# Ledger of designs, part 25: designed miniproteins, single chains, continued (2)

Each design is a single chain, and the fold is of that chain. pLDDT is the mean over its residues in the fold that is shown.

## One batch from the design tools (miniprotein)

Design m4837
Fold by ESMFold2-Fast:
Structure m4837 (fold): chain A 64 residues (1-64)
Amino acid sequence: MPHLDQALRYFQLGQQYYQQGDYQKAIQYFQQSQQHASQETERPNLGQHLRRRSQQLIDQIQQQ
């Protein structure tokens, strides 16, 4: 499965858990999204965008 598709799937799961208030699960899925996004070579700009956005959401959770 392409790394970008995996990164997007994990990012969506992270957002869903974030909305549910399950911050531990949200962080885990955002971290998985970052791992797959870092392996994306065909669309590196989109991979960087997903990594940056996931990190922003992790940081927001950790500031609580």
Scores: mean pLDDT 79

Design m4838
Fold by ESMFold2-Fast:
Structure m4838 (fold): chain A 55 residues (1-55)
Amino acid sequence: SPETQATIESLERLIAELRATAEQLRAQGRDDEADAVEHTIRLLEETVAQLRASL
């Protein structure tokens, strides 16, 4: 559906922003915080995969 596609696109933009944040945290030596962000990314990627499977 168009609504599902728009949701996927929004989540993919959020994932890209979180990846940039994780890289900045790693560069600052804030590895525990980077790990937490990367965990959130994985959950969002699983959600995107489920939504894509429903198209």
Scores: mean pLDDT 90

Design m4839
Fold by ESMFold2-Fast:
Structure m4839 (fold): chain A 72 residues (1-72)
Amino acid sequence: MTVTESPWRPAGTAAPAQSDPAADVETTALPVGPDGPEAELRVTYPDGTVRVYRLRGVGGDRIEAAVTTITP
């Protein structure tokens, strides 16, 4: 099993599209605050690969994303 972490980057086009009905998408979000909201999106693929997307608001209108990939 390998864990790969990515640094925080602007979230522009990394919408996790669930096109595979066997994939499981779990979302955990924090309330919106003065520092912006933080949300965690976990996508589990049928092969056992898990991707954890962390999203946070920065500067109000901007969102940063970080990705952790866990492969079997």
Scores: mean pLDDT 59

Design m4840
Fold by ESMFold2-Fast:
Structure m4840 (fold): chain A 105 residues (1-105)
Amino acid sequence: GEALAALDEAIKRIEEALKRAKELGDKLSITTAEDALRTLREARDIVRSGGDLQKALLDLEIARGMVLISLGVAKMLGDKESIEILDEVVEALDRAIAAVRAALA
């Protein structure tokens, strides 16, 4: 379905962001992207199994909040590369959240 496809695309985008963070040695973005990726993979498993979509949505919203905290830290430090990576992670999560929310409507 649409939600599963959106989760797969979000996972792919964050894996690309994580690769870039690792190449830069950006520990904040590495940890943040790895945590977001874990939550997305768990949400994907919930969607695929026909499980609790409300739980998947809540977990993704919490993960988004955690990424925003890391993005705030990157902005305070003026780290342009970290800001770009974390912004990509937020955008990927936003797309996944929108698709899961649509599946609940």
Scores: mean pLDDT 91

Design m4841
Fold by ESMFold2-Fast:
Structure m4841 (fold): chain A 85 residues (1-85)
Amino acid sequence: SSAERQALVLLQQGELLSDQAFDALNVDSDLESAIKLLEQSKRLYEQALSLLPPDSPLAKLAQLNIDLIDEQLKLYREMLEKRKK
């Protein structure tokens, strides 16, 4: 379906932004950019999830990635707070 094709594009874009967030932190030591890219990645996975049947394997994969990003964002925001204080 068109919705499923759109969801696949959003999942691919979300993965790309997560990879860019990894590079921002690990190559550039840019924690603020890493956080911003992860927030953008999460929004794309949430948009993909809204287009997919809730119990589908792709929906479960999208939700897993959202949960992992939430844990990373929590850690990175705590690290940023410690750097600025």
Scores: mean pLDDT 88

Design m4842
Fold by ESMFold2-Fast:
Order: C-alpha cells, then sequence, then structure tokens
Structure m4842 (fold): chain A 79 residues (1-79)
C-alpha cells in the first residue's frame, strides 16, 4: 500500500504532474469505493498512460481502473 502510493507519486513527479493532482485522483477513486492500495495503483497507471499515449487524464483513469480491477480478479482465481 505505501509502496504503491510512493510509486504513484514518483511517476507523477517524473512525468511533470504535480503531487496535488495525483493526490486528488487517489482521493476521488477512494471516495468512489476503491481501496487505497488499488487507488494508488490506478492513479500511477493513469499518469503513466497519459505520459506514454497522450490520452486525456479522465480516459486514462478509466482505463487504469479497468486494468487494475481485472488483475485483482485474476489473482483471486489463481488462489
Amino acid sequence: TEEARKQALLTAKSSGVPEEVAEKIIEKLVKEGMSESTAYRAAGLAIDLVDATGMPIEEAIKEAVKQVQERLKQQKLKS
């Protein structure tokens, strides 16, 4: 959880995204019912998608959330 948060903030910093923006994305996702660890991973992935593809941040957030949720589903099936 802390490592995921640290990674998301580092990704934001390296991509030139202010920490305040990254924190707001995390807060929004948590408020929408996502766990903190999942929100940190989704925020980091969304910022990476914006940097890599140039897509709008709102679409990157939706794509990142979808990818993280699918990975969590797969992990539960492997146990």
Scores: mean pLDDT 72

Design m4843
Fold by ESMFold2-Fast:
Structure m4843 (fold): chain A 93 residues (1-93)
Amino acid sequence: SHMEELKERLHEAVGRLQEALRRRDVEAVREALEEIIEIAEELATDEEGKELVERLREAGEELVRALEEGDEERLREAVARLEEVLAKLKERL
């Protein structure tokens, strides 16, 4: 189904994000975040979903900023925030 396909794509995109973060590859992190946001937008059919997508964008921007600045504390906080929002999105599937 379309929903199962989106879930699989989300899982794969999150995997790519984790790999990019391990390599500290800012470009790959941006690409993975863009994919995650696109999938999340497809899943967001109501106001709560739209708010979660906005949180994903904000967390993603902070994550990229922390990586570019080399701020390990901000990076940890941004990753935790992103994981929290992703968990809430997955619960709605």
Scores: mean pLDDT 84

Design m4844
Fold by ESMFold2-Fast:
Structure m4844 (fold): chain A 74 residues (1-74)
Amino acid sequence: MSAEEALRRAEEILRELVEKEAAATDPKEKLRYGIAAGLAGIALGVGRITGDGEFALRMAERAKEKAERGELEL
């Protein structure tokens, strides 16, 4: 996979997380997706600056998975 393709997939995951946060009615679920979107956004920013799209994608996927499992807690 090219770094550019990985960055595009990471952007898609970020968009999905933002949409899930917006759609969530439960405050805890909304917070989980908000945290995941924040983490994915940071990873995407790092990937864009460094050119490491695979890192950005891996981190975005992990953030999504943890949010979906309810494993993101403050």
Scores: mean pLDDT 82

Design m4845
Fold by ESMFold2-Fast:
Structure m4845 (fold): chain A 87 residues (1-87)
Amino acid sequence: SRREALEKEFEKRFEENYKRATEVGDQALKTAEELSKVSPEAQELAQRVKDLLEIIKKAKSMSPVTGFMAAEIARAKLEAILKQLEA
């Protein structure tokens, strides 16, 4: 059915967003932990990255649409943190 096809699309997009969010999060965490040796701000950002990765992990137990949205929001926040760390 059309509804079943849409649910499968959200499930696939969730898997893609989950992978992307995890990759960005791992990169941000590595960068923040390296910078945390000389920057208190980077220490706080490392903790925020860990919290966001925890949210992404919990998104797997959500409905496909909710999980997709949670992973998308977390990915956007992780990308913003990574840009802040690179600046």
Scores: mean pLDDT 79

Design m4846
Fold by ESMFold2-Fast:
Structure m4846 (fold): chain A 64 residues (1-64)
Amino acid sequence: ELTVVEGEVFEDAKRVSDTTWELEKDGKVGVTLVTTSRDPLSLELARASALAAGADEVAILLRD
């Protein structure tokens, strides 16, 4: 199942792009993806993309 976080990014995260926030802690990388799509396939692709890019954990933030 998808992990969805509404209205939040990781507190100590640094903005990497318009839709991506990154937090590094103890050598692990957490990524928050901001998306306006509620389509399950789009959410899965966003999560998979972050994991493929090296994220150790991923949160998806839904907007609009």
Scores: mean pLDDT 63

Design m4847
Fold by ESMFold2-Fast:
Structure m4847 (fold): chain A 81 residues (1-81)
Amino acid sequence: MDKYIEEIERYREQVRELARRLRDLGLAGVAAGYAEVAARQIEELLEKAKKSTPEEAKKLMEESQKIAEEAQALADEAIAA
């Protein structure tokens, strides 16, 4: 279970850092806003995972990964524009 919690923590930190980088680049628009919302969503999933079974924690980790990937895709589009 700790492994899944650590992965969710990692996705949360990646998305928080992504939001900071986007703001530092002057891209404080939709992509940065989405990354901030995504970080809050992953934080909620992290709190839920700490109270869950290992099977549920794995599902919450997979959901956190999808949220982080969506935030990264929007950031990549904003950087490429």
Scores: mean pLDDT 82

Design m4848
Fold by ESMFold2-Fast:
Structure m4848 (fold): chain A 90 residues (1-90)
Amino acid sequence: SRFRQLAERIAQIMNEDVVSAPASERSGLTADETSAALMVGRVLERFADDVELAGELGTLFNQWLENKDDSKKSEEIEKKILELIKKGLE
């Protein structure tokens, strides 16, 4: 799924393992959606001290979610997310 792909690519850039989480029955989230949400939380926590970077990442994650069903647009937004994470790690 797109959520699994996002979680795996974030984990790779962060040099971390993907968090394998069960589906959230109460929230209606799939296992992939839960894993992606946890990886996004880790990114935002990692860059919490950089208000500008954290803000840009939050905006891009929201844009990705809005465009998750558009394969081309979601891939373009995902590339921007990964590049910002790389920049923040430098």
Scores: mean pLDDT 76

Design m4849
Fold by ESMFold2-Fast:
Structure m4849 (fold): chain A 95 residues (1-95)
Amino acid sequence: SEEILRKLREKAEELIKLATEGVKDPSLAQAIKSLVEDLVEAVERGDRQKAVTKLVALNILVTAAYLEGADEETVEKIRKKVREIGHLAEEALAA
């Protein structure tokens, strides 16, 4: 569904903004951005295995951001966006 892909891109952009503005480690913020972009590309290409791999890696990096002392409110917003992205990715790959 083109609508699901549009929503996925929108949530991906929101997550990249949250990471760029809220994650103090620039390398970690850049890694989150790269994984989100790779995840979106994998979903658009129908590559389920790559999409799952990138989503798992993204969840690990979000946990790392929390352990590096990122603000709790920022981490919870990022976690919520990762969950929303995961659901949209699953819906897009099921279509």
Scores: mean pLDDT 82

Design m4850
Fold by ESMFold2-Fast:
Structure m4850 (fold): chain A 72 residues (1-72)
Amino acid sequence: SQVSQVLRNSSVSFEQSGMTPVSTGLQAASDKLSQGASQQDVIDAGEKATRDAGGSDQEITQVRNTVQAAIS
């Protein structure tokens, strides 16, 4: 989907910027969206993956906002 592609492109951009936890979260959200998951499950997957990758609260918020903007 277009939204899944936007999340993948954002993940690559954040990885190139050295923001690995954010990149990891956006990749997880994109993968979950590609599986047909609900909006909430996509957001939750992105936040969890960012946290598991050692992301800060600000990085988790960045992932949530990026996912919400893409799917709204």
Scores: mean pLDDT 86

Design m4851
Fold by ESMFold2-Fast:
Structure m4851 (fold): chain A 74 residues (1-74)
Amino acid sequence: SSHSIALSGGDRIVSLSDEAKKVRDDGEKKAEELKKRGSSQEEIDKILADTDKKVQDLLDQANQLSDQTSSLIS
């Protein structure tokens, strides 16, 4: 299970980076399956673009944590 009892600074950044790798791997596998099924290049490109966007969001979160202190949750 994806579970962390406590993360501070670098540990949380590493966790986000690992999640980004998982999302990328899943997206690439899905795109490869579409290629094997004879799906259009447009559909393959869409899946890869969506995957890249999700990966970038996770990496952006990691970078924000590296350079910027998070606001306290109310």
Scores: mean pLDDT 73

Design m4852
Fold by ESMFold2-Fast:
Structure m4852 (fold): chain A 79 residues (1-79)
Amino acid sequence: SMLDQLKEKLTNEYNKTIQEAENDPDPNKQIELLQNALEKYKNLLKIGERTLPQELKDLLKKIIKDLESKLQELKKELE
């Protein structure tokens, strides 16, 4: 279905972003990449709050929470 294709695309794009961040040896660049992704997904959720299918909104919320957790952990390791 179109919904399944959109979920797969979103998941694949998210996984590529995580892989790109994890492959960067500079933790400051990792943080920048993840912060940019977080803002992108937060904006998508905000714009789509009333129009997106619930399943897609739930996926976006899960991605946002995961990104926030990864960013918090990376920031704790900076010293």
Scores: mean pLDDT 86

Design m4853
Fold by ESMFold2-Fast:
Structure m4853 (fold): chain A 99 residues (1-99)
Amino acid sequence: MTAEQLRAAVDAGVADIRADLEATLGPGFADEITAVAREIGELVMNNTPDNLKKALELLREAATRIIDKLAELGLLTDPEAAYKQLDEFVAKQKARIAA
């Protein structure tokens, strides 16, 4: 794939996700999540343990806000299971970074 094709595919995917988030959570929240995703991407690309830990904390915070919002809207029946899955994922990734 060319860089142009990859950029077009990413833009299309982001547009679909933003549309779904906007419809469910509102445009301001969709913009906030998109900004955080971009910031996480930059941190992951720099590939230092500190940057990866920052990326994980940003991801955890953003995911927690999404879970909270979905629970408040009645769209998520088991937020405790979602929080547990998120915490297990983050803990596993932090252990991998520390090793």
Scores: mean pLDDT 70

Design m4854
Fold by ESMFold2-Fast:
Structure m4854 (fold): chain A 65 residues (1-65)
Amino acid sequence: HMEELERKRKEQIDADIEEGLSLITAAVEGVAEANKRGLDNVGKHEIARRISEERAAQEAALAAA
């Protein structure tokens, strides 16, 4: 059942990525709440940078698996 093992591994990786994305969304919402009135364009760039870096890290981890 090598196919079963590969399926389980892929499902685990996909689940870990989905959980990571959920945590990023929660963090972004928290920062967005602070940004709603408190931050200028610098804050928007910071949010975009953090999202891009985390997404790239997850994609790199998936590609390396």
Scores: mean pLDDT 68

Design m4855
Fold by ESMFold2-Fast:
Structure m4855 (fold): chain A 87 residues (1-87)
Amino acid sequence: MELSEKLIELVEEGMKLIFEEGKSIEEAVEILKEKYNLSKEEQEKVKRVLSEAVERATAAAEKVIANVPSEEALERAKEILERIKKA
């Protein structure tokens, strides 16, 4: 599906608000509404795309976790191997 340049920019800023600032999807949309004076239709489109983007990011993270017992265990295993090589 084709996205307008404006919608892409709004979604990118919204994702930054959600993942960097810890805002909810609704809070991110409200911030974007105030900053860019978004219409109700634009707000609904941004909310939908942000919801889909967050769901996809969550699903991707869950797949990574499901395929490895622990990311921490893998990281610690790598650290041990590096220490052995340096010895």
Scores: mean pLDDT 69

Design m4856
Fold by ESMFold2-Fast:
Structure m4856 (fold): chain A 107 residues (1-107)
Amino acid sequence: SIEEIARRIAKELGLPEEKALEIARILERLGVPPGRPAELAVETALILVLFGVPVEDAALIGAQVARMSLGEEEPVEGLSPEYYELAKQIYEAIQQGLGASEPILKS
């Protein structure tokens, strides 16, 4: 379940289980599919919580990243335009790989 994914990732990041479960419930309400989309959504949301983003906003951004990973461009209900752009930037960074700015050679 998304709750099991959220608990596992929260433990790995040293975050409270309570916040992870709140994120999982929001993601389930938004219909995020299990598997890699749910894992991307949870990872994104929990990392944003570490950076001080409120739990509900972080979960909406995570759900948007998961939606983009499925080829869906429609905004998540309740997501602000600013957070939609943030989700897009996060998804592009994931596709390029964290540290895509590290390779000096383009091959």
Scores: mean pLDDT 79

Design m4857
Fold by ESMFold2-Fast:
Structure m4857 (fold): chain A 73 residues (1-73)
Amino acid sequence: SKLAEEARRYVEEALKALREAPPEEIARVIGQVIAAIGAAFQAEIAKTEEEQREAVERAREAARAARRLVEEG
C-alpha cells in the first residue's frame, strides 16, 4: 500500500540521519530509527486506513526527531 511505502521512506530518512549523526548523538538517533521501524511495521499490519495513517505519522515524527538530533548536534 502507498501508506506502508510512505512509512518505509521515513525509516530510510531516519537511517540517513543515523549515518550523519555525531558520535554523541548516535544512541539517541538509534532510538528514533527503532521507533520509525516499529511504526512502519504497524503500517503494514494495520487493519484500518485510520490505523495505517496514524502509523505513518508516528514514522514521520521519528524521522523528524532523528533529523533534529543531527542538525542540533
Scores: mean pLDDT 85

Design m4858
Fold by ESMFold2-Fast:
Structure m4858 (fold): chain A 85 residues (1-85)
Amino acid sequence: MTVAEALDKYKAKVIFEEVDLEKLKTLGEVRTSSLEDLLKFADMQQLPIIVPTQIISEEEFLSLDASTQVEYKLIDTAIYILAIL
């Protein structure tokens, strides 16, 4: 299952924007999850997922397999993806 297919299933809100990645390293705690589990979590908690455009394009992100592991942080009621593993 691709991330695009998982988004149709879980209805999580995903936002693609530039972020200060170095500042994000100083805030909160790093977590690791599959993209599928992260999308489920985001939908259940009604939290947006912020995908830094410096890390991955929208087109590439949507084409990833939903089993792809990512590092993320939960900061100010938003989920920030830090790395694709």
Scores: mean pLDDT 86

Design m4859
Fold by ESMFold2-Fast:
Structure m4859 (fold): chain A 84 residues (1-84)
Amino acid sequence: MLTENEIEFGIIMIEVAVTETILSNERAVNSLSVDELEEMIERLREAKARASEIDEPGVDDVIERLDELIERLEKERERKLKEE
């Protein structure tokens, strides 16, 4: 039986998968504005905070993936801020 924690974990995993899919597509990444990147970073930080409250197997792996995605998005934001 799925618990509320398992459902929330599933939602966070979907957010991770969607973000990974966007970042794997060079055209999609290049089309993102600084504001859109900042919105995505904030959304993933909120997902990480929610994940940190969940005591489910695999949560640590999801938190690690969220940290990697946040770092990647921050690097893309800094790159765009340096573009003329």
Scores: mean pLDDT 80

Design m4860
Fold by ESMFold2-Fast:
Structure m4860 (fold): chain A 80 residues (1-80)
Amino acid sequence: SEMDRLTSIMNEVIGIARKNGYTDLAKRVEDAMSRFPDLSVDEARAVTTDLVGEVADEAVRNGDEEALRQSVGLLAQISS
């Protein structure tokens, strides 16, 4: 299902954030995922897109090229 796909993407976002030490951002992603049962698929997709974008922005700020590439890949998956 689309919700299962978005949940998988969010788990990957948490992994990227944690691996790169973005602890507060990882917590925000986890908190957002806890709200998924209360969201429509469109709302969950918007939240997922925004959080992947925040991880990409943090990767750019820190020069984390691998984290940026991973985040761009996840954005492509959401848009497909």
Scores: mean pLDDT 87

Design m4861
Fold by ESMFold2-Fast:
Structure m4861 (fold): chain A 128 residues (1-128)
Amino acid sequence: SDMEYLLKALRALKDEAERLLEEAKKSNAPQSVIEDIEIVLETVERSIAVLEEMIAAGEYDPVKALDAVIKVFEEAVEKHPENQLLKFALKQAKDAKKYYLETGDFKKAADDLVGRIVLRLKTEVFSA
């Protein structure tokens, strides 16, 4: 299902974010960069948990799945308004929903969401 695909994509994002966080710590990246990545990782983990609960409840609507991810990131941005990486991730989630509604291509929407966040994380880790 599309929701299972998004869940798999978010799990891949989580794994890559964990790897990049470890690299940032090993390279003694600025503490602000480390903290921003940790908050994004926690937000991705919360998004995964919400989608897993939706699936357990029998909810498989891909639009509701994207709205759930957007809501989790919106709540995180409200708590961490200084975190530009988190704001970027929220924008990618909103752009993914817009792309899906315009094209019907859910897999590309999910892949672009995850791929763009991964590229931004790499920029933060390797440019710091």
Scores: mean pLDDT 91

Design m4862
Fold by ESMFold2-Fast:
Structure m4862 (fold): chain A 89 residues (1-89)
Amino acid sequence: SKIDEALERMKKRIDELDVPPEVKEALRTLFEQAAEAIKNGDKEKAELIIESLETLPEQVKDSLTPEQYEKVRELAKEMAEEIRKLLEE
């Protein structure tokens, strides 16, 4: 399924990040919750997860170098855009 393909692709991208394990886990958890929400038809929950992804970089910035922050910010943005695309299908 497109959702399962997106989940596996995002997990691989998260694993390739050079950032603290706790930040990787937060990103994985949010995308897994989004995938579940989409499978259950819970659009409201998926939209809340998009908001959580968009705010996550600022919430964890004190645990990141400036370079790590930019990588987390960019991936979180791409993850949010992927969720929006899945919601439109």
Scores: mean pLDDT 86

Design m4863
Fold by ESMFold2-Fast:
Structure m4863 (fold): chain A 100 residues (1-100)
Amino acid sequence: SVSEEVEKLLEEIEKLKEEFKKEKDFNKQVEILVRLVELDMELYSLLPQLSEEEQKKVEEAFREILGLFMEAIDKYPEKADEIIKALNEKSREMKAKIAA
């Protein structure tokens, strides 16, 4: 069901958030953020099929993911352009996939 799919995506996001907190390698942290963008975009594609309660949970996840991106940029200001580029490339890829 869509509800089960949303629960699995939200669970994966929580695992990646914990992995991000433990990761010390910059390139691996960027890989985690890129995967979070992928999951974020998948959740976004499901929004029209979700209950009001599920939509609120997804919106909370989006806010938390955005917080991690901002934290990464603040931690590595000299690498902000690299982070932004990687996230934009994945976002464009996912947008094309969702539109197909």
Scores: mean pLDDT 83

Design m4864
Fold by ESMFold2-Fast:
Structure m4864 (fold): chain A 75 residues (1-75)
Amino acid sequence: DAAARQAEREKVAAEGFATTVDLYTKAALYHGKGVEALKEGNIELARQYFEMSKKYKEEADKKLAEAKEKVAAIN
């Protein structure tokens, strides 16, 4: 029924978007750590933090796309 489909859409959206926000938050946190490492002259540590930031951002972008597709698939 329409109410059940709407409830499913809201649940899938809430779960997917919460995961996406968490991953973007982690990406921003690691980017900040990378900037601080650069200020301290630790180029290798900065590189590691920027790599972690990039991975979290890529995962966040993927999870956002998946969440949007799942919501769109619910008629």
Scores: mean pLDDT 85

Design m4865
Fold by ESMFold2-Fast:
Structure m4865 (fold): chain A 80 residues (1-80)
Amino acid sequence: MKEEILKKAEELLSERLRKAGLEDKIDYVNEVIRKAMEEAKDSMEAARMVYEELVKDGMPELANLAVKSIFEAALEVLKK
């Protein structure tokens, strides 16, 4: 489950960042998500950790996009 959510979140986030003109941030934000998913017990905690880290780094717009991507990925995986 965690691996499926992570992969889907990376796909959704990468598409969003490309549309926003932030392709250079894809690797960085995906690394933040990967670390959060590894440490967190569930997707809600992972989303909170990602939000806190990106806001701390001065990137609240990226934080919002990352959290949305994690949430949408979790919903898509849970629908199966």
Scores: mean pLDDT 80

Design m4866
Fold by ESMFold2-Fast:
Structure m4866 (fold): chain A 65 residues (1-65)
Amino acid sequence: MAEELVKLALEENKTTSGPPIDREGLERLATVAGISSEQIEELVAAGVTQEAADIAIKKAEEIKK
């Protein structure tokens, strides 16, 4: 699941615009999907937006059902 969420966030980041993800958003990703600190650093380095992260979470929850 964590890998899938990271992939979704990176893909959505290509089409979304907005402020970069803040620490609150990163902690939500870590909690919801079990994302490691390494994966959090990858998302920060890629400049993933808050909107991309929110969309990825919703999409990951849909897949999980």
Scores: mean pLDDT 71

Design m4867
Fold by ESMFold2-Fast:
Structure m4867 (fold): chain A 61 residues (1-61)
Amino acid sequence: DELEQRRKKARENYEKYSPETREKLLKDPRLQPLANFDPMNEEESEEVFKKMDELIEELEK
């Protein structure tokens, strides 16, 4: 499943960040709209995970 593979890559990338940074991101109101994404929509899922990674990277430097 292509969507499963993309989610796996996004999770692996996400896991490289510190637990504290991830918790801050999850509590960030900017991430609130991303929580409503449709996981069956591959394009939307990719966009969500990309934005999460970008935001985490900004918080980590």
Scores: mean pLDDT 60

Design m4868
Fold by ESMFold2-Fast:
Structure m4868 (fold): chain A 109 residues (1-109)
Amino acid sequence: SMEELLKELAEVFEELAKGKSILDVINSLDLSEQVMRFLAAPSILESIEVSGLPKEVQEKLKKAVEDFLKKHNIPLSLEELRLNDLPGLVGEEAASELFKKLAEILKES
């Protein structure tokens, strides 16, 4: 269901916000095939677009990441970045703040 997808993705981002790797998250949570496809996508843009989330939620997630990249002066687009690249680019603390923000967007949806 859409409710379960939103909940599962929010849990994923909460675990990433704790500094866990994508592999640790996969091993700790019983994830649906849809969420596994999200995590395996080659870019943040593709992850969001293949998620199956409502367009309004996809737009909020895209905006949150774009605003974050602009704030940190990162000259890369959503097509050029993967979720696992973020801690290496901005540090674990800043990446954690973004992941918490993404989880909040999903919980409010």
Scores: mean pLDDT 83

Design m4869
Fold by ESMFold2-Fast:
Structure m4869 (fold): chain A 92 residues (1-92)
Amino acid sequence: HHHHLTEEQRKKVLESIREALKAEVDAATPEQLEAMRKALTEILGGEDDVEKARQKALERMKKRGLSEEDIEALNFEFDIIEYTKALIDEKL
């Protein structure tokens, strides 16, 4: 999505998403947590290192000449993925 948010708005949305994700992970069964971890790994193309996946995606976007707004949106998505993966890994 190409919807532009201010840095302050992005932080507020990120905090709300983090709270919701933490509640979901805390309420999840071990089987649900394993399914979530598998889904995240598939989204990352089999890459276990979220930061490596982020850098590869950013390099592709910059090479294609995509906007700074698109790059910021991608970084926001990877921040959510990283946070969620850390929560799941802590519970497993």
Scores: mean pLDDT 75

Design m4870
Fold by ESMFold2-Fast:
Structure m4870 (fold): chain A 68 residues (1-68)
Amino acid sequence: DPRQRVEEGVRLSDQARQAIDQGDFDTALQLAQQSLQLGGGVDTDVMDQNPQVKQLAQQYAQQRDQQS
């Protein structure tokens, strides 16, 4: 299942990016966290293979600060 989990993590990362584009930051963060957990539990390199997850986390942090 390691390869399946990594591929699922990448897919969730892509979906998280699309959720950001739609302004659904709660869904985007949830998908990003699931992506990290799937790959992080099996493959610690998930973040390197999913640069959008890093960008998503930074964008969400900035949005939270701006929103309150």
Scores: mean pLDDT 62

Design m4871
Fold by ESMFold2-Fast:
Structure m4871 (fold): chain A 73 residues (1-73)
Amino acid sequence: AKKLYETIKENIKRVLEYHGVEVPEEVIDKIAKAIADKGPLITQEERLKIVREALKDLDVPESVLIDIANSFI
């Protein structure tokens, strides 16, 4: 749903801003869409897998990846 996607996107942006990490908007969109498409039954492990795959080439610290995955709890 559009509302879920927008909420996820805002949560990701908030975590990245808190850590001072810059990620391209298109990568944030990809993560938010992938999580929203899985719906409310997505596990923390699945969220973390999506986040790691999307950010693997951007040298983002593991702690930031975990915080992004946990921003939906």
Scores: mean pLDDT 78

